# Designs tried in a protein design run: designed miniproteins, single chains, continued (4). Part 42

Each design is a single chain, and the fold is of that chain. pLDDT is the mean over its residues in the fold that is shown.

## One batch from the design tools (miniprotein)

Design m13444
Fold by ESMFold2-Fast:
Structure m13444 (fold): chain A 59 residues (1-59)
Amino acid sequence: GGAETAVAALKKALAEGDGAGAAASVHEARQIGPEAYEAAKKVAEEAGDESGRLALRAG
């Protein structure tokens, strides 16, 4: 249920350059489960910028 919401929030945070919001979204995906985390991790890695790197390090 929450996986799609967490991934959508991550995409929005990355588009806005919001590293803290991106990290929070990755953390939420981790709490939902491994499938949600893998989806969020892929999105953050594909971003290829500082916000994506911060999200993976802090989430």
Scores: mean pLDDT 79

Design m13445
Fold by ESMFold2-Fast:
Structure m13445 (fold): chain A 72 residues (1-72)
Amino acid sequence: MEAVEELRKRIAELESITDPQEKLDKILDLSYEISQRFAELTPEERARLVEAVREMAPRIQQLYDEAKKALE
């Protein structure tokens, strides 16, 4: 399962990044890729990805906020 495992990998990578600019760029890239994935996915896969994203959203949100705060 590429979408869910890829998301988990990206989040782990984001946590390892100390450069706020790089971290923010990666988060935006991830968001864009998820949107692209929705266009490719079947309705069933899309539902599963949405559920996975929802579960991981708080973690992603924290990383995003942290990166933006460090930039300013």
Scores: mean pLDDT 75

Design m13446
Fold by ESMFold2-Fast:
Structure m13446 (fold): chain A 109 residues (1-109)
Amino acid sequence: MTEEELEEWSKKPVKAGDTFEWETEEATSSLTVNADGTRTLTGVTKQGFTVTITQTPDGHTTYTVTYDGPGGFYARTDFVNGKRVREEARGSVTIDGVEIEALPEVVYE
């Protein structure tokens, strides 16, 4: 797509159930619009990470990173109107033989 087509697409009304997909050298990504108006961006990296960004119409944004391999790495950060309100991390991930452990973060609310 051209930059002009991308700008016009951002202005078009998107229906519940619509899915848009694109691929880069680093990741395959998709955007889905849910029935409640929530938008979910899901990216799968070539290294096996799944990144999910969920944004609700009321300004809640959730960033989730998971790894479907040894260690079961999981990290989630919640934002409300741009302010970080929650963090959670667990498990570990091994990248090129190096193990990285998720540090336990403070969960509030």
Scores: mean pLDDT 65

Design m13447
Fold by ESMFold2-Fast:
Structure m13447 (fold): chain A 130 residues (1-130)
Amino acid sequence: DLYERLRALTELPMEEVVPAVRALLEEVAGNKERLLELLTAASRLYQEALENGEMNEKVYTIFLLALAAWAKEFGVPELAVPVVEYLLKEAEKNGVKPGEHVLEAAREIFEAAGDEERVEEVEEKLEEVR
């Protein structure tokens, strides 16, 4: 169910993806079990896109937003930081240039972790793509 819903979001224009993901996150807010199911579905979407050579900004954005919500709800944003760094590096390796929405999702995780230096680095990159 959640996987098919997230997959359908990849058919939307990029500007509509972030609001749609946030609406889905609001549906699962306060339910740790459903939020974990959503993160698992987002991880599956990421893995399938990677295996099929279909990586794009929408897939990275969906995964990063789900990861940010999970990290916030479980109180472990510091555990999400190395995953975000890995995802941004893999995006570059797969020829996906991080755009505004991907960088904004990464910033949310770094802000939640209290990592002021990484927040500043992402904000500098956001100024380059705005």
Scores: mean pLDDT 81

Design m13448
Fold by ESMFold2-Fast:
Structure m13448 (fold): chain A 63 residues (1-63)
Amino acid sequence: MKELATLGAQLAYAEYGMLKKANPEEGSRLGQEIYAANDDELAQYGLDALKKLEEERAKKEAE
């Protein structure tokens, strides 16, 4: 559903904002890729960003 695509895009944009502050070059590249992507690509990118965050949570879970 479109809510999933929107959520994925929001996650991608959130990562973009954080990455742009920490690494402007990578952030700029990510921003361009997100901006040029269609809805399906945005949703997929956002989901990939979510998976990356879950990996960090898994590391904390493992302690």
Scores: mean pLDDT 68

Design m13449
Fold by ESMFold2-Fast:
Structure m13449 (fold): chain A 91 residues (1-91)
Amino acid sequence: SELIKKAEELYEKGVEAIKAGKIDEALACLRELLDLVREAYDRGDLEAAEYCVEKLRELAELITAADPSAAFEAEELVGLADILVALLRRE
């Protein structure tokens, strides 16, 4: 899946941004991962949606560990992604 490949690339980019102290860039990668979850939802692609949510959650945990002040935004994005996957599982 192209969505899964994009999620892997965004996750790697986000991790490198955290290592460089660029939390704003890591949060941008997190937002782009949520956009991939939305695209997977629109396509009815549960496998891609679940993979993107897993990567989004992993990156959110790393962001929160690196900068606790970003925790609220990271948790909000995780919550939105979890809602989309839960809705898709009902289809």
Scores: mean pLDDT 88

Design m13450
Fold by ESMFold2-Fast:
Structure m13450 (fold): chain A 77 residues (1-77)
Amino acid sequence: GSSMMRAVREAEERKNEVEDLLRKAGASKEQILEAGNVAIDATLVSYASRMAGTGAEAEKQEQQRVDDFVQKVIDET
């Protein structure tokens, strides 16, 4: 459905944003790939949680997980 295609596109956009940010920060290829995968997973989990009617708290937790991972990579670089 249209909503699933939007979720996939959102996941791709978030992955690209996170990967570009970390690439500019000088992160390793492995760190960039891992962060991109975390961003994809978090976006899809947020979408699934929203469809299940539990979205608000799960969306905050998943966004925090992405933010924490990105910050950790920046601090380690």
Scores: mean pLDDT 79

Design m13451
Fold by ESMFold2-Fast:
Structure m13451 (fold): chain A 65 residues (1-65)
Amino acid sequence: SAAAREARRRQLLEEAKRLREEARELINRAGYHWTVEGDMDKAMEDLQLATEAYRRALALEREAA
């Protein structure tokens, strides 16, 4: 049904929104690890996780379109 398709689209967009927020938090955490703790390994791990979260968000947004 049209209602089921719209519900699925909204679900995908809500998941994408959560992933974008997660990516922003990971970028902030990476900045803290790098600038405050000097921990390059933790900073790079957080940046890799943020990149993957953004990729997933974009894929969900494309599926919702």
Scores: mean pLDDT 89

Design m13452
Fold by ESMFold2-Fast:
Structure m13452 (fold): chain A 82 residues (1-82)
Amino acid sequence: MEEQREAAFEAVFAHLDVDGDGVVTREELKEVLTREKGREPSETEVQAWLDAYDINGDGVITREELREVHNAAFDEALKARE
């Protein structure tokens, strides 16, 4: 389970961290959402993602913040199964 959790997290983070610097900026998030939706995302859409993952409110999503949210969601999914 830990390996699956980490693999899923790494896949998500690699998808968001476009330049591989270990931090997801607003610009990188816009680029990812543009590719996902086939259109440029609205500022509201970008802010909703930042609000979900930017736990400390510093305006960027660090690998640690994304991992924390991802692990919490994964743990809740496991609890919901049992």
Scores: mean pLDDT 66

Design m13453
Fold by ESMFold2-Fast:
Structure m13453 (fold): chain A 75 residues (1-75)
Amino acid sequence: LEELPPKARELVEPVVEERLARDPSLDRASAAATALLKHADELSPEELRESVDVLMRSGDGVAQVAASVLRVFPP
């Protein structure tokens, strides 16, 4: 997701590209949300908040669930 903070984007983009290379039918927002959940502890509170807002705006159900988890249970 192009709207992610730079550090979140750097953590997420390699994982998303690897997953999409293995399965091109995979939704990019879902792949990004899964990667973000795994690496959320490497982000600052501000980067995490901005990432959550981006995921909530994506319209993807998986991304919205991941964002909700990160809001209620920060790593």
Scores: mean pLDDT 72

Design m13454
Fold by ESMFold2-Fast:
Structure m13454 (fold): chain A 107 residues (1-107)
Amino acid sequence: MEKALEFVRKYASKSFIERFEEQLKLYEENKDTPLEDLDKETRLKIAYLLGFLATFGNEEAQKKVEEIQKELAENPSKENLELDIAIGVGHLEAAVLLTVKKREEEK
């Protein structure tokens, strides 16, 4: 978590940093609450952050991503699909930031 936040602060835009810090706070405040007990907007924001953190090697986030993907495979639903899409967006944005880091380090 701390490594992802430091990385975002170093390589991301100001608007991205503000959004990420807000989402990180939301995740920490709801860490012990099952996703099913959260409202839809909060669930999607947390799912995005789980995909992002899992890409940065956060083991708790990786486990949660696997649980959501298993649930989608066993019980296909629009809500589970929307969560998986949010995870995918988080993964893509994390991968873009990792690419920016590699580009900066090559010079």
Scores: mean pLDDT 77

Design m13455
Fold by ESMFold2-Fast:
Structure m13455 (fold): chain A 70 residues (1-70)
Amino acid sequence: SLEEEKKRADEELDRHQRRMDELERRFNDALAAGGTLEERRRLVLEGASESVKAIGAAVRKRAAEIELER
């Protein structure tokens, strides 16, 4: 159902937002500790990946909301 699709998209969005927060904390820790370029690049790439997934989930959530309002 559209309600289940909205719920799944909302849960997916929350998971990716939490993961981005975790990656931000790890990036800040790596900066403070003088982490390697490889470590910092990996965290940036993981953050970018999570951001794209969060955008996808937000779009799906919005689409389900629009359909439910009809």
Scores: mean pLDDT 83

Design m13456
Fold by ESMFold2-Fast:
Formats: sequence, structure tokens, C-alpha cells
Structure m13456 (fold): chain A 79 residues (1-79)
Amino acid sequence: SMEERLLEEVRRAIEEGDVERMRELLEEVRKYGGEELLKRLGEIVIEFRESHPEYVPERAEVIELVEEVLKPLREKELK
């Protein structure tokens, strides 16, 4: 699906530290607004941190952008 392609592109943007591409992809994520999509984004972030324990500044910036979009889901989890 389009959603699956978007998630795959997000994973690649994180791995490459591509901030500009991530901003474009996150606009699409906000447009879809689905809880399932946000949940899968959170899973991608966790998987990335597990597989890439080294600190890479560009990747950290990209992950921060994803975390900002995940904020509604995280606030829901807190409640």
C-alpha cells in the first residue's frame, strides 16, 4: 500500500540521515493521521536504535523530527 511504501521510505531516511526527505515524508504522515501509521513509525525508531547503537548527528536530527510527529501518540499513551 501507499502507507507501507511511506514507512519504508521513512526507515531509509533515518538510516541515511536525510533531514530534507524526512520533512517531506512527515508531511504525508500528518496528512494520513492514522494511529496505526504512528505506531509503526514508533516501531521503526525503536528498531533503528536497537540496530544502530552508535551516535550519528544527522540521524539524531531525523529521529527528533519523527518524535515530534509521534507526540500525539505518546500523549495518548501517557493518558
Scores: mean pLDDT 75

Design m13457
Fold by ESMFold2-Fast:
Structure m13457 (fold): chain A 120 residues (1-120)
Amino acid sequence: SEELKERFRELYDEIMAMLDQLPSLSDSQLQALIERLEELLEELKKTTDNSLTISFVELIINYVRAILNKESQLEIDIYRGLMLIVYGVMLSVPLSDEELEEAIEALEKIKKMIEEVLNS
């Protein structure tokens, strides 16, 4: 539905804004976030066939890992650009309301994880 697409867009924008704050975190905070995101990814691989949602979570993990490993700004920007591409594809493909609700639930969990680490 259009309402679910709007919620998905809002969550994407909120997550992108929070990701911009991650370079201010300690290595231990970044590692804790990676471990929580990897646990979510393994659960998603068991519960959903939505490859786009799985790919999006993998890209967030790679982005956080690139920051932790002090990779070049170019590598960090590449992961950001790939997230935008996957997001754009998810809005363009005819996803069912069930698939879109699954994606929204995954993004809400990611948002909560990032908020908790930023406030730790």
Scores: mean pLDDT 86

Design m13458
Fold by ESMFold2-Fast:
Structure m13458 (fold): chain A 65 residues (1-65)
Amino acid sequence: MELRPRSVAEALADPVTREAIARVEALAGAPLPDEVIEAIGTYVADHEGPLDWAELARNIVRYLP
């Protein structure tokens, strides 16, 4: 994983981000709202260092309690 700025679109295309989203959507039984997807993309785009899908999934769940 690279330490560089990302666009929201690039962040959402990241395999780790996509895996976290897919797992949360499977748990919820429905697609995540656009606002949640955008929040996830922003979080990942601002993230420095290696991505952990488990930590990302926990952050997604925090947005939708």
Scores: mean pLDDT 69

Design m13459
Fold by ESMFold2-Fast:
Structure m13459 (fold): chain A 75 residues (1-75)
Amino acid sequence: SEIEKKAKELTEALKKKDALEVLRILASNSKEELKKILELVDKSEIDPELYEALKEWIDGKEAGVAEKFFEALEK
């Protein structure tokens, strides 16, 4: 499905720490679509801290969560 394809693309971007590709995916999808994509991301292939920071950013629960995500990505 389209959502499964997007989840694979996001997984690959996170594995490569490709901030530009992550931003493109986030900008191209609604919050609801991003939540579905995130559920299908292969958590075994990415850093758990990076996954959690991205989830918090998509949920929009705190100011500055985008900055926390990019800090985790650059480690």
Scores: mean pLDDT 76

Design m13460
Fold by ESMFold2-Fast:
Structure m13460 (fold): chain A 105 residues (1-105)
Amino acid sequence: MSLKELIAKEIAKKNNLEIELVEGKGGSIDIYVDGKLQLRISDLGDGVYMIELSPESKISMDDLVQSVLDAAASLGLDVEAVQLRTGRDVIIVTPKGKNTAKSIK
């Protein structure tokens, strides 16, 4: 099981969801509940993943952030909430230590 699949399953567990995982283009995974797209996990390379919430999702952004933080703690990852140039909010997940320069105030 890939790291992105582990992240997806931890998010599902934290939100008490029965999910379907569908492999997307470019190594992404789309997460569905009852045939509705909930979120997408995109592989940005070098162990960095971007998580996008679908407009059709039953998960709030706050619940998604908390679920990703819980998953990251279990998997040894770092988490950052980012607003894209398009105005969309996303979550970036990276291996712990890769963002040392961003973690030092």
Scores: mean pLDDT 75

Design m13461
Fold by ESMFold2-Fast:
Structure m13461 (fold): chain A 73 residues (1-73)
Amino acid sequence: HMKHMVVTRALDADGKELPAEVQERVRAASLAAHKVMEQGGDWSTVGLAAQKAVEAVRAGLPVDEAIELGVKY
């Protein structure tokens, strides 16, 4: 399965985990991009979905809602 290849953890150069809020942004971006790719979206659509998911999480939306927003628009 391709799910194990989805990076949900962000690490710095020393291999230390980034703060939880950064992890949520990385997770939202990765999952939104993955869903759009599975739906047959091109690379530009994948990039837009990831960007919108990150922006939604920064605005205080839960990761699940951020992913849905990125995928729908």
Scores: mean pLDDT 69

Design m13462
Fold by ESMFold2-Fast:
Structure m13462 (fold): chain A 71 residues (1-71)
Amino acid sequence: SEIEELLKELEELLRKGGASEEEIKEVIDAIKNKDGEKAERVLVRLYLQGKISVEQANEAGRISNEILKLL
């Protein structure tokens, strides 16, 4: 499904940046629960901790918003 493909893309993007599996799961669970504010807070935290770049954070935010539109 489109949602499954976008979720995999988001997971790969965050993993490539250096986010842990626990942190990736936290973002994915927030999105699946339709909690866009929590998903954004986690992505900002990952960026501030240097675990993802600003470009990766912006791209992750775009993918997250696309998934939320489909839920």
Scores: mean pLDDT 88

Design m13463
Fold by ESMFold2-Fast:
Structure m13463 (fold): chain A 74 residues (1-74)
Amino acid sequence: GSMGIEELRKIGEELQELYERAKSPEGKLEAGISLGMIHIILGVSRVTGFASQRQVELARKLLEEAKEAVKRYG
């Protein structure tokens, strides 16, 4: 629903901030991959007008993986 799309938007904003804060090439690459995937998920959700539970769960996983990568690589 619309609340799922709003959560996807917020996750995208957090990933953008992680990408911008990452200092190492490795941290930027890993955060950038997750950010790219969120843009695809958001694009699909905007076309369909709906965010599935699977899309939201995948987005949450991508955010956590990006946080761990930036923490590990800088």
Scores: mean pLDDT 86

Design m13464
Fold by ESMFold2-Fast:
Structure m13464 (fold): chain A 70 residues (1-70)
Amino acid sequence: MEAIIEEGERHVAGLAERLESLGLPELAARVRELGVRAARAYAEGRISEELKAEVDRVVAETAAAVAAIA
């Protein structure tokens, strides 16, 4: 379980680094913060519907921001 969470954290870190390279440091910070909160919730088995909705929203915002640049 922890190894899967660490892999997810690495992917989140890579995405945030790419967002910073694209000139989106505020979005990168949100992605990092949300990634940490999601990993913690997974480890505790306490994922709320609110957290899931926030993850979905940030993913959609990230996709829209990248599409606007590409």
Scores: mean pLDDT 73

Design m13465
Fold by ESMFold2-Fast:
Structure m13465 (fold): chain A 97 residues (1-97)
Amino acid sequence: STLDLLRTLAELGNRVARDTLSLAETIAEVDGEDISNEHLATSMGFVLASYGFPREDIQRIVDMILSNSPPEEFLEALLEVGLISEEQARKARERLK
């Protein structure tokens, strides 16, 4: 799931994934719900904007979360936009098997 992938990336030291999860957990807690893809998309969009990512890259990543894109396709998109390192991508793939 997108949530499991973001948790894995946060454990691998990815700051954007960590900040996204922190915000998503706060929003979900206020809503009285478990973390959803909508919470993740909203949180990641805000975090990416705060880190200065281009609007087109933010829109791509947000849309992939909302459409529940396969983890492998999502991971490739994160790598292409420079959000994760190649090492983080390889380790995340290994842990999601």
Scores: mean pLDDT 86

Design m13466
Fold by ESMFold2-Fast:
Structure m13466 (fold): chain A 60 residues (1-60)
Amino acid sequence: HMEEIEREIAEALGLIYLALGKKFNDPEAYRKAAQIFRDAGLEDLAAQTEKEATELEKKN
């Protein structure tokens, strides 16, 4: 029960950082989101977010 709540909070926090990264074209915000997702066990979402961060950094 606590693990589920912690995962939901981490997912919400990660999505907030991801939204900030998209709005401000900030690869650091994407990487922070990816780390939060990974720590929460959301590995597929973390990997996708890391890939997007890398692509954004190359473009900047």
Scores: mean pLDDT 79

Design m13467
Fold by ESMFold2-Fast:
Structure m13467 (fold): chain A 74 residues (1-74)
Amino acid sequence: APPALSEDELLALSDAELVERLSAYVTATLRAAGLSPAEARALVTSLGRMLVEEFGVPEAVADAIVAAALARYA
């Protein structure tokens, strides 16, 4: 199973570390699920919105996570 990140771990990360760790985790999860590129793109975009709305992640950081995850999945 892909490694999970706790909320405490997420809050302890710098913006750069958060982008690296979450983009890698999301990409690994999407690959393990066997999703199509279109399905993966939709889920990553949705997760970016949730990061801003539920976890208070800055929009620029959430956008960077989404972009990095999509680039890794391609």
Scores: mean pLDDT 73

Design m13468
Fold by ESMFold2-Fast:
Structure m13468 (fold): chain A 94 residues (1-94)
Amino acid sequence: MEEEQLEAFEKIVNEDYKKALELYNEGKLKEEEIKKASERLVAEAKKLWKSLKTEESKEKLKELIEEAIKIAKEYNDEYAIKLLTELLEEMEKE
């Protein structure tokens, strides 16, 4: 169950979010649509963090969020970098 949730989130990062950034660079998406994609990514990560029970699964989620930050940096998505960094800080505080 947790493995399936993490796999689904990995696809959101590498297929949905990255594809949205690629389309934005091609001029096919508006800035508002990218912000929405970033907000969806953060919301899905927050939901998953609350549902995960094992430290191993939680650590894997942190790794996927760090991967999303790397993608955001590659595409200069400053809004996503800010939101994802704030999320990691919240997760470390808990």
Scores: mean pLDDT 82

Design m13469
Fold by ESMFold2-Fast:
Structure m13469 (fold): chain A 65 residues (1-65)
Amino acid sequence: SAATKLVAIAEAERAIELARKAGLSEEVINELERLLQQIKEATTDEEIIALGRKLHELLVKAGLV
């Protein structure tokens, strides 16, 4: 749904902002930016949910969650 995609985009944008403020490496920031782009290009809720899980996993590994 459009709502699922909008929420996922907002979460990814906030994650990128937090990563930049935390001084994370450009490599991590680039991976977050790639996930944001993939979410924007996703055409199904299944793809969006899977990308959201990858975003959460990356945030946990980076120590932001």
Scores: mean pLDDT 84

Design m13470
Fold by ESMFold2-Fast:
Formats: sequence, structure tokens, C-alpha cells
Structure m13470 (fold): chain A 74 residues (1-74)
Amino acid sequence: SMDELDALLAELGRLLDEIADLLNLSPEERELMRQYLARLRAWAERDPERATAVVRRMVEQARAELARLRAEQA
């Protein structure tokens, strides 16, 4: 459903923001990330079935990366 896709996109955005903070990304790098997410949202509205599968995988990968980064800082 679109509600599920919207939730996945919101979660991806939150995870990427946390990763950006841990990596101390530059303002330019953060802006590129925001532009990428905006384009991803636009694509997702046009092709929700494919987008749901792809975004779900991206969320899983982002969660794994965030966990790895946090572990490396300990």
C-alpha cells in the first residue's frame, strides 16, 4: 500500500540522517542525499510495487550499516 511505502521512505530518511551524523557528512553531501531521497520518492509514486521492494531492501541495508558504524565507534 502507499501508506506502507510512505512509512518505508520516512524510515529510510531517518536512517540516512543518522548515518550522515555519525559520518559527519558535509552540508553538500547531506544536500545530495536529500535530493536523492526526493527523486526516490517521486519514482516510488510512479512505480509503487517495484519501489516497495527496493526501499525495503534499502532500509535493511541502512539499518545494518548504522549498526556496524555504531559498533565500530564503541
Scores: mean pLDDT 86

Design m13471
Fold by ESMFold2-Fast:
Structure m13471 (fold): chain A 69 residues (1-69)
Amino acid sequence: SELVRRALELVTERAKENGGKLTQEEVIAIAEEAGADPETVRDLLKGAGPVLSEGVAKLVLAEAARRSE
């Protein structure tokens, strides 16, 4: 999916700036930029810590983008 590809690319770029970590707010912003539903991302992040690894962020955004199709 185009949405999944775009979201994963944005995560990779942001993670490089932060040593492989992203905040929940950064993940939500990336979802919005990629065209995924930011509310779905917020729901998927419930119970997660304030900082996510690149891998976890990619899984969350891939799932959110999949649900937006």
Scores: mean pLDDT 78

Design m13472
Fold by ESMFold2-Fast:
Structure m13472 (fold): chain A 67 residues (1-67)
Amino acid sequence: SSQENVQQALEILDEYAKKAEEEGRKDLAEQFRRSAGLVRRLAAQGHRVTPQSVEELKKSAELELEK
């Protein structure tokens, strides 16, 4: 369901925010937390979150952390 996909996206963003903090990348951690706020806001507005968008989010977060 979209609600389960929203929760999964938020868990991914929280995980990568913590990883960024552990690497001393406070700016990136703040970006991940802002993205989590955006996901919550869009979901509240009826935006549909799909399994594909969750997978793409995970890949993007991984690539951003590798920079």
Scores: mean pLDDT 83

Design m13473
Fold by ESMFold2-Fast:
Structure m13473 (fold): chain A 74 residues (1-74)
Amino acid sequence: ALEDEIRRVIKLLDKDGDGLVPAKALVKVMSSFGVKLTEEQQKAVQDIIDELDTDGNGYVPSAELEKRLIAVLS
């Protein structure tokens, strides 16, 4: 299921357990696991990243990212 793929991707990107995920790596890793995103879904993912990356450092909270991606892509 897409939800399980999203959870797996986030867990792999947050492997040190600090609750932060590198935003730019997310899209690349999702693609490598065969998650095909439409143009609209790609924009929605970028909008979520922009919303959650409040510090502009390229990292987003893993728990909130997971919740938002599942809500938009499922």
Scores: mean pLDDT 74

Design m13474
Fold by ESMFold2-Fast:
Structure m13474 (fold): chain A 69 residues (1-69)
Amino acid sequence: SEAEKALKELAEKNNGEITLDQAEEVVRKYLTPEQAELAIELLRKIAKLNNGKVTYEQALDALRLAKGS
């Protein structure tokens, strides 16, 4: 998916890490509004425990859960 590609590109530029702001931007751009809100809620919880950042794998998990996985 385009969202997964965008997350991968961001992680590759930043040694496997994505900021919360970058992850939220990708999710809002490529997901439905309902999926985006769920993914953002998950991403914010992860980032709070990880100094405002998420790993590529954590971002993928949040995105996939928001899509109904």
Scores: mean pLDDT 84

Design m13475
Fold by ESMFold2-Fast:
Structure m13475 (fold): chain A 61 residues (1-61)
Amino acid sequence: SVSDVQRQIDQVEREIEDVSQEMQRRYDAGTLSPEQRDEYMDRIGRLSRELQALVDRLRAL
């Protein structure tokens, strides 16, 4: 349903914000290693692709 897809969109958007904020906090604290940065960037990339797919699905409904 539209409501189910919207809830999934909201969840993924919150997760992207949470991951981005965590990465920023680690960067500001000087505790972000190159390996951790790459992990965060990969995770944000995957979530962004999921978000795009959900938005496309919502538009098709």
Scores: mean pLDDT 87

Design m13476
Fold by ESMFold2-Fast:
Structure m13476 (fold): chain A 69 residues (1-69)
Amino acid sequence: SEEKKQIALDITVTGFLRIAYDSEAWLLERKARMSTDPAQQAHYLQQAADARREAQQLDQQRQGLDAQY
């Protein structure tokens, strides 16, 4: 059905966005490890935590869509 096709597309898009946020978090965590300034390290770790929170919310949305499929 057209409804199921749309849900499948939304699942795919949400999956890609989650991967993007997880990748951003990984890069920020790496920047934190390379930083010599404790304040800058803390800032990068906070941004990484925020990105992982966004990824988790997207994963929850994807699970909801998958349950409807």
Scores: mean pLDDT 87

Design m13477
Fold by ESMFold2-Fast:
Structure m13477 (fold): chain A 89 residues (1-89)
Amino acid sequence: TLREVERLIASHSDEELREAFEKADKDGDGTLDGEEFKEFLRILGFPRELSDLEVAHLISRYDKDGDGTVSYEELMEYQRELRERGVAE
């Protein structure tokens, strides 16, 4: 669920997240929509498929602009916050 995704993101290095983001971002626009975000998590080794509702909920937490996408900058900020909270071990 959400906590598993947060742990997965927090446990990866900045370089690993960048590489996975670049592979999932097929348009090269620096943002991930719901389908691209599912692929991003799969590349990071998430052990199951997320539903469209779970992905939309996750994106809404990162998406400060309300456009339904996650930018690389938003993802990096969130990952840093998770590490500061001790989610990554």
Scores: mean pLDDT 73

Design m13478
Fold by ESMFold2-Fast:
Structure m13478 (fold): chain A 87 residues (1-87)
Amino acid sequence: SKAELEIELLSAAMRGRVEEARRLAEELGDPRLAALMLITGGIFLRYAGRLEEALRVAELAAEIGEGEERRIAEELAEEIREELEKE
């Protein structure tokens, strides 16, 4: 079901599984929902200190997302890049 794909996508995103997340997002066929799940996963990875994985997931969200979700994903990716520059 669409709800099952959404949960699977969120799970893949939260684990930093970018290629799995990309396939699930394509199967879901809803760019807005896919971007939202990816943004959520990216935020989780950022809080977990998994910044490189968080960036890859946020960049995927920006690639797939449209309108407001794309803007949110781009902002998240920029914030993560700034954190990585402090290394």
Scores: mean pLDDT 89

Design m13479
Fold by ESMFold2-Fast:
Structure m13479 (fold): chain A 65 residues (1-65)
Amino acid sequence: GVRATVTVTKDIEARSPLEVNLKAGEVLEGELLEASDDGTLTLRLPETGQVMRLPLDAVEVDLSP
C-alpha cells in the first residue's frame, strides 16, 4: 500500500470492518490498501494494523508515494 493522509470532510459513522465515528475536520494517517469503484476507501491503521472503510465522498485523500 501507499501512505495516505485522509482528511474527513463530513461526519462519518462506519460499522464494518471496524466501527468508527469520525467528525468533519479530523485527520487520519495510514496505509491505503484500496480505493474501490463503489466509492469506498480502505485504510490500514499503522498503530493497530486494523482496517477501516471510509466513503470517498466524505474524505480528502493525500498520497505520499
Scores: mean pLDDT 75

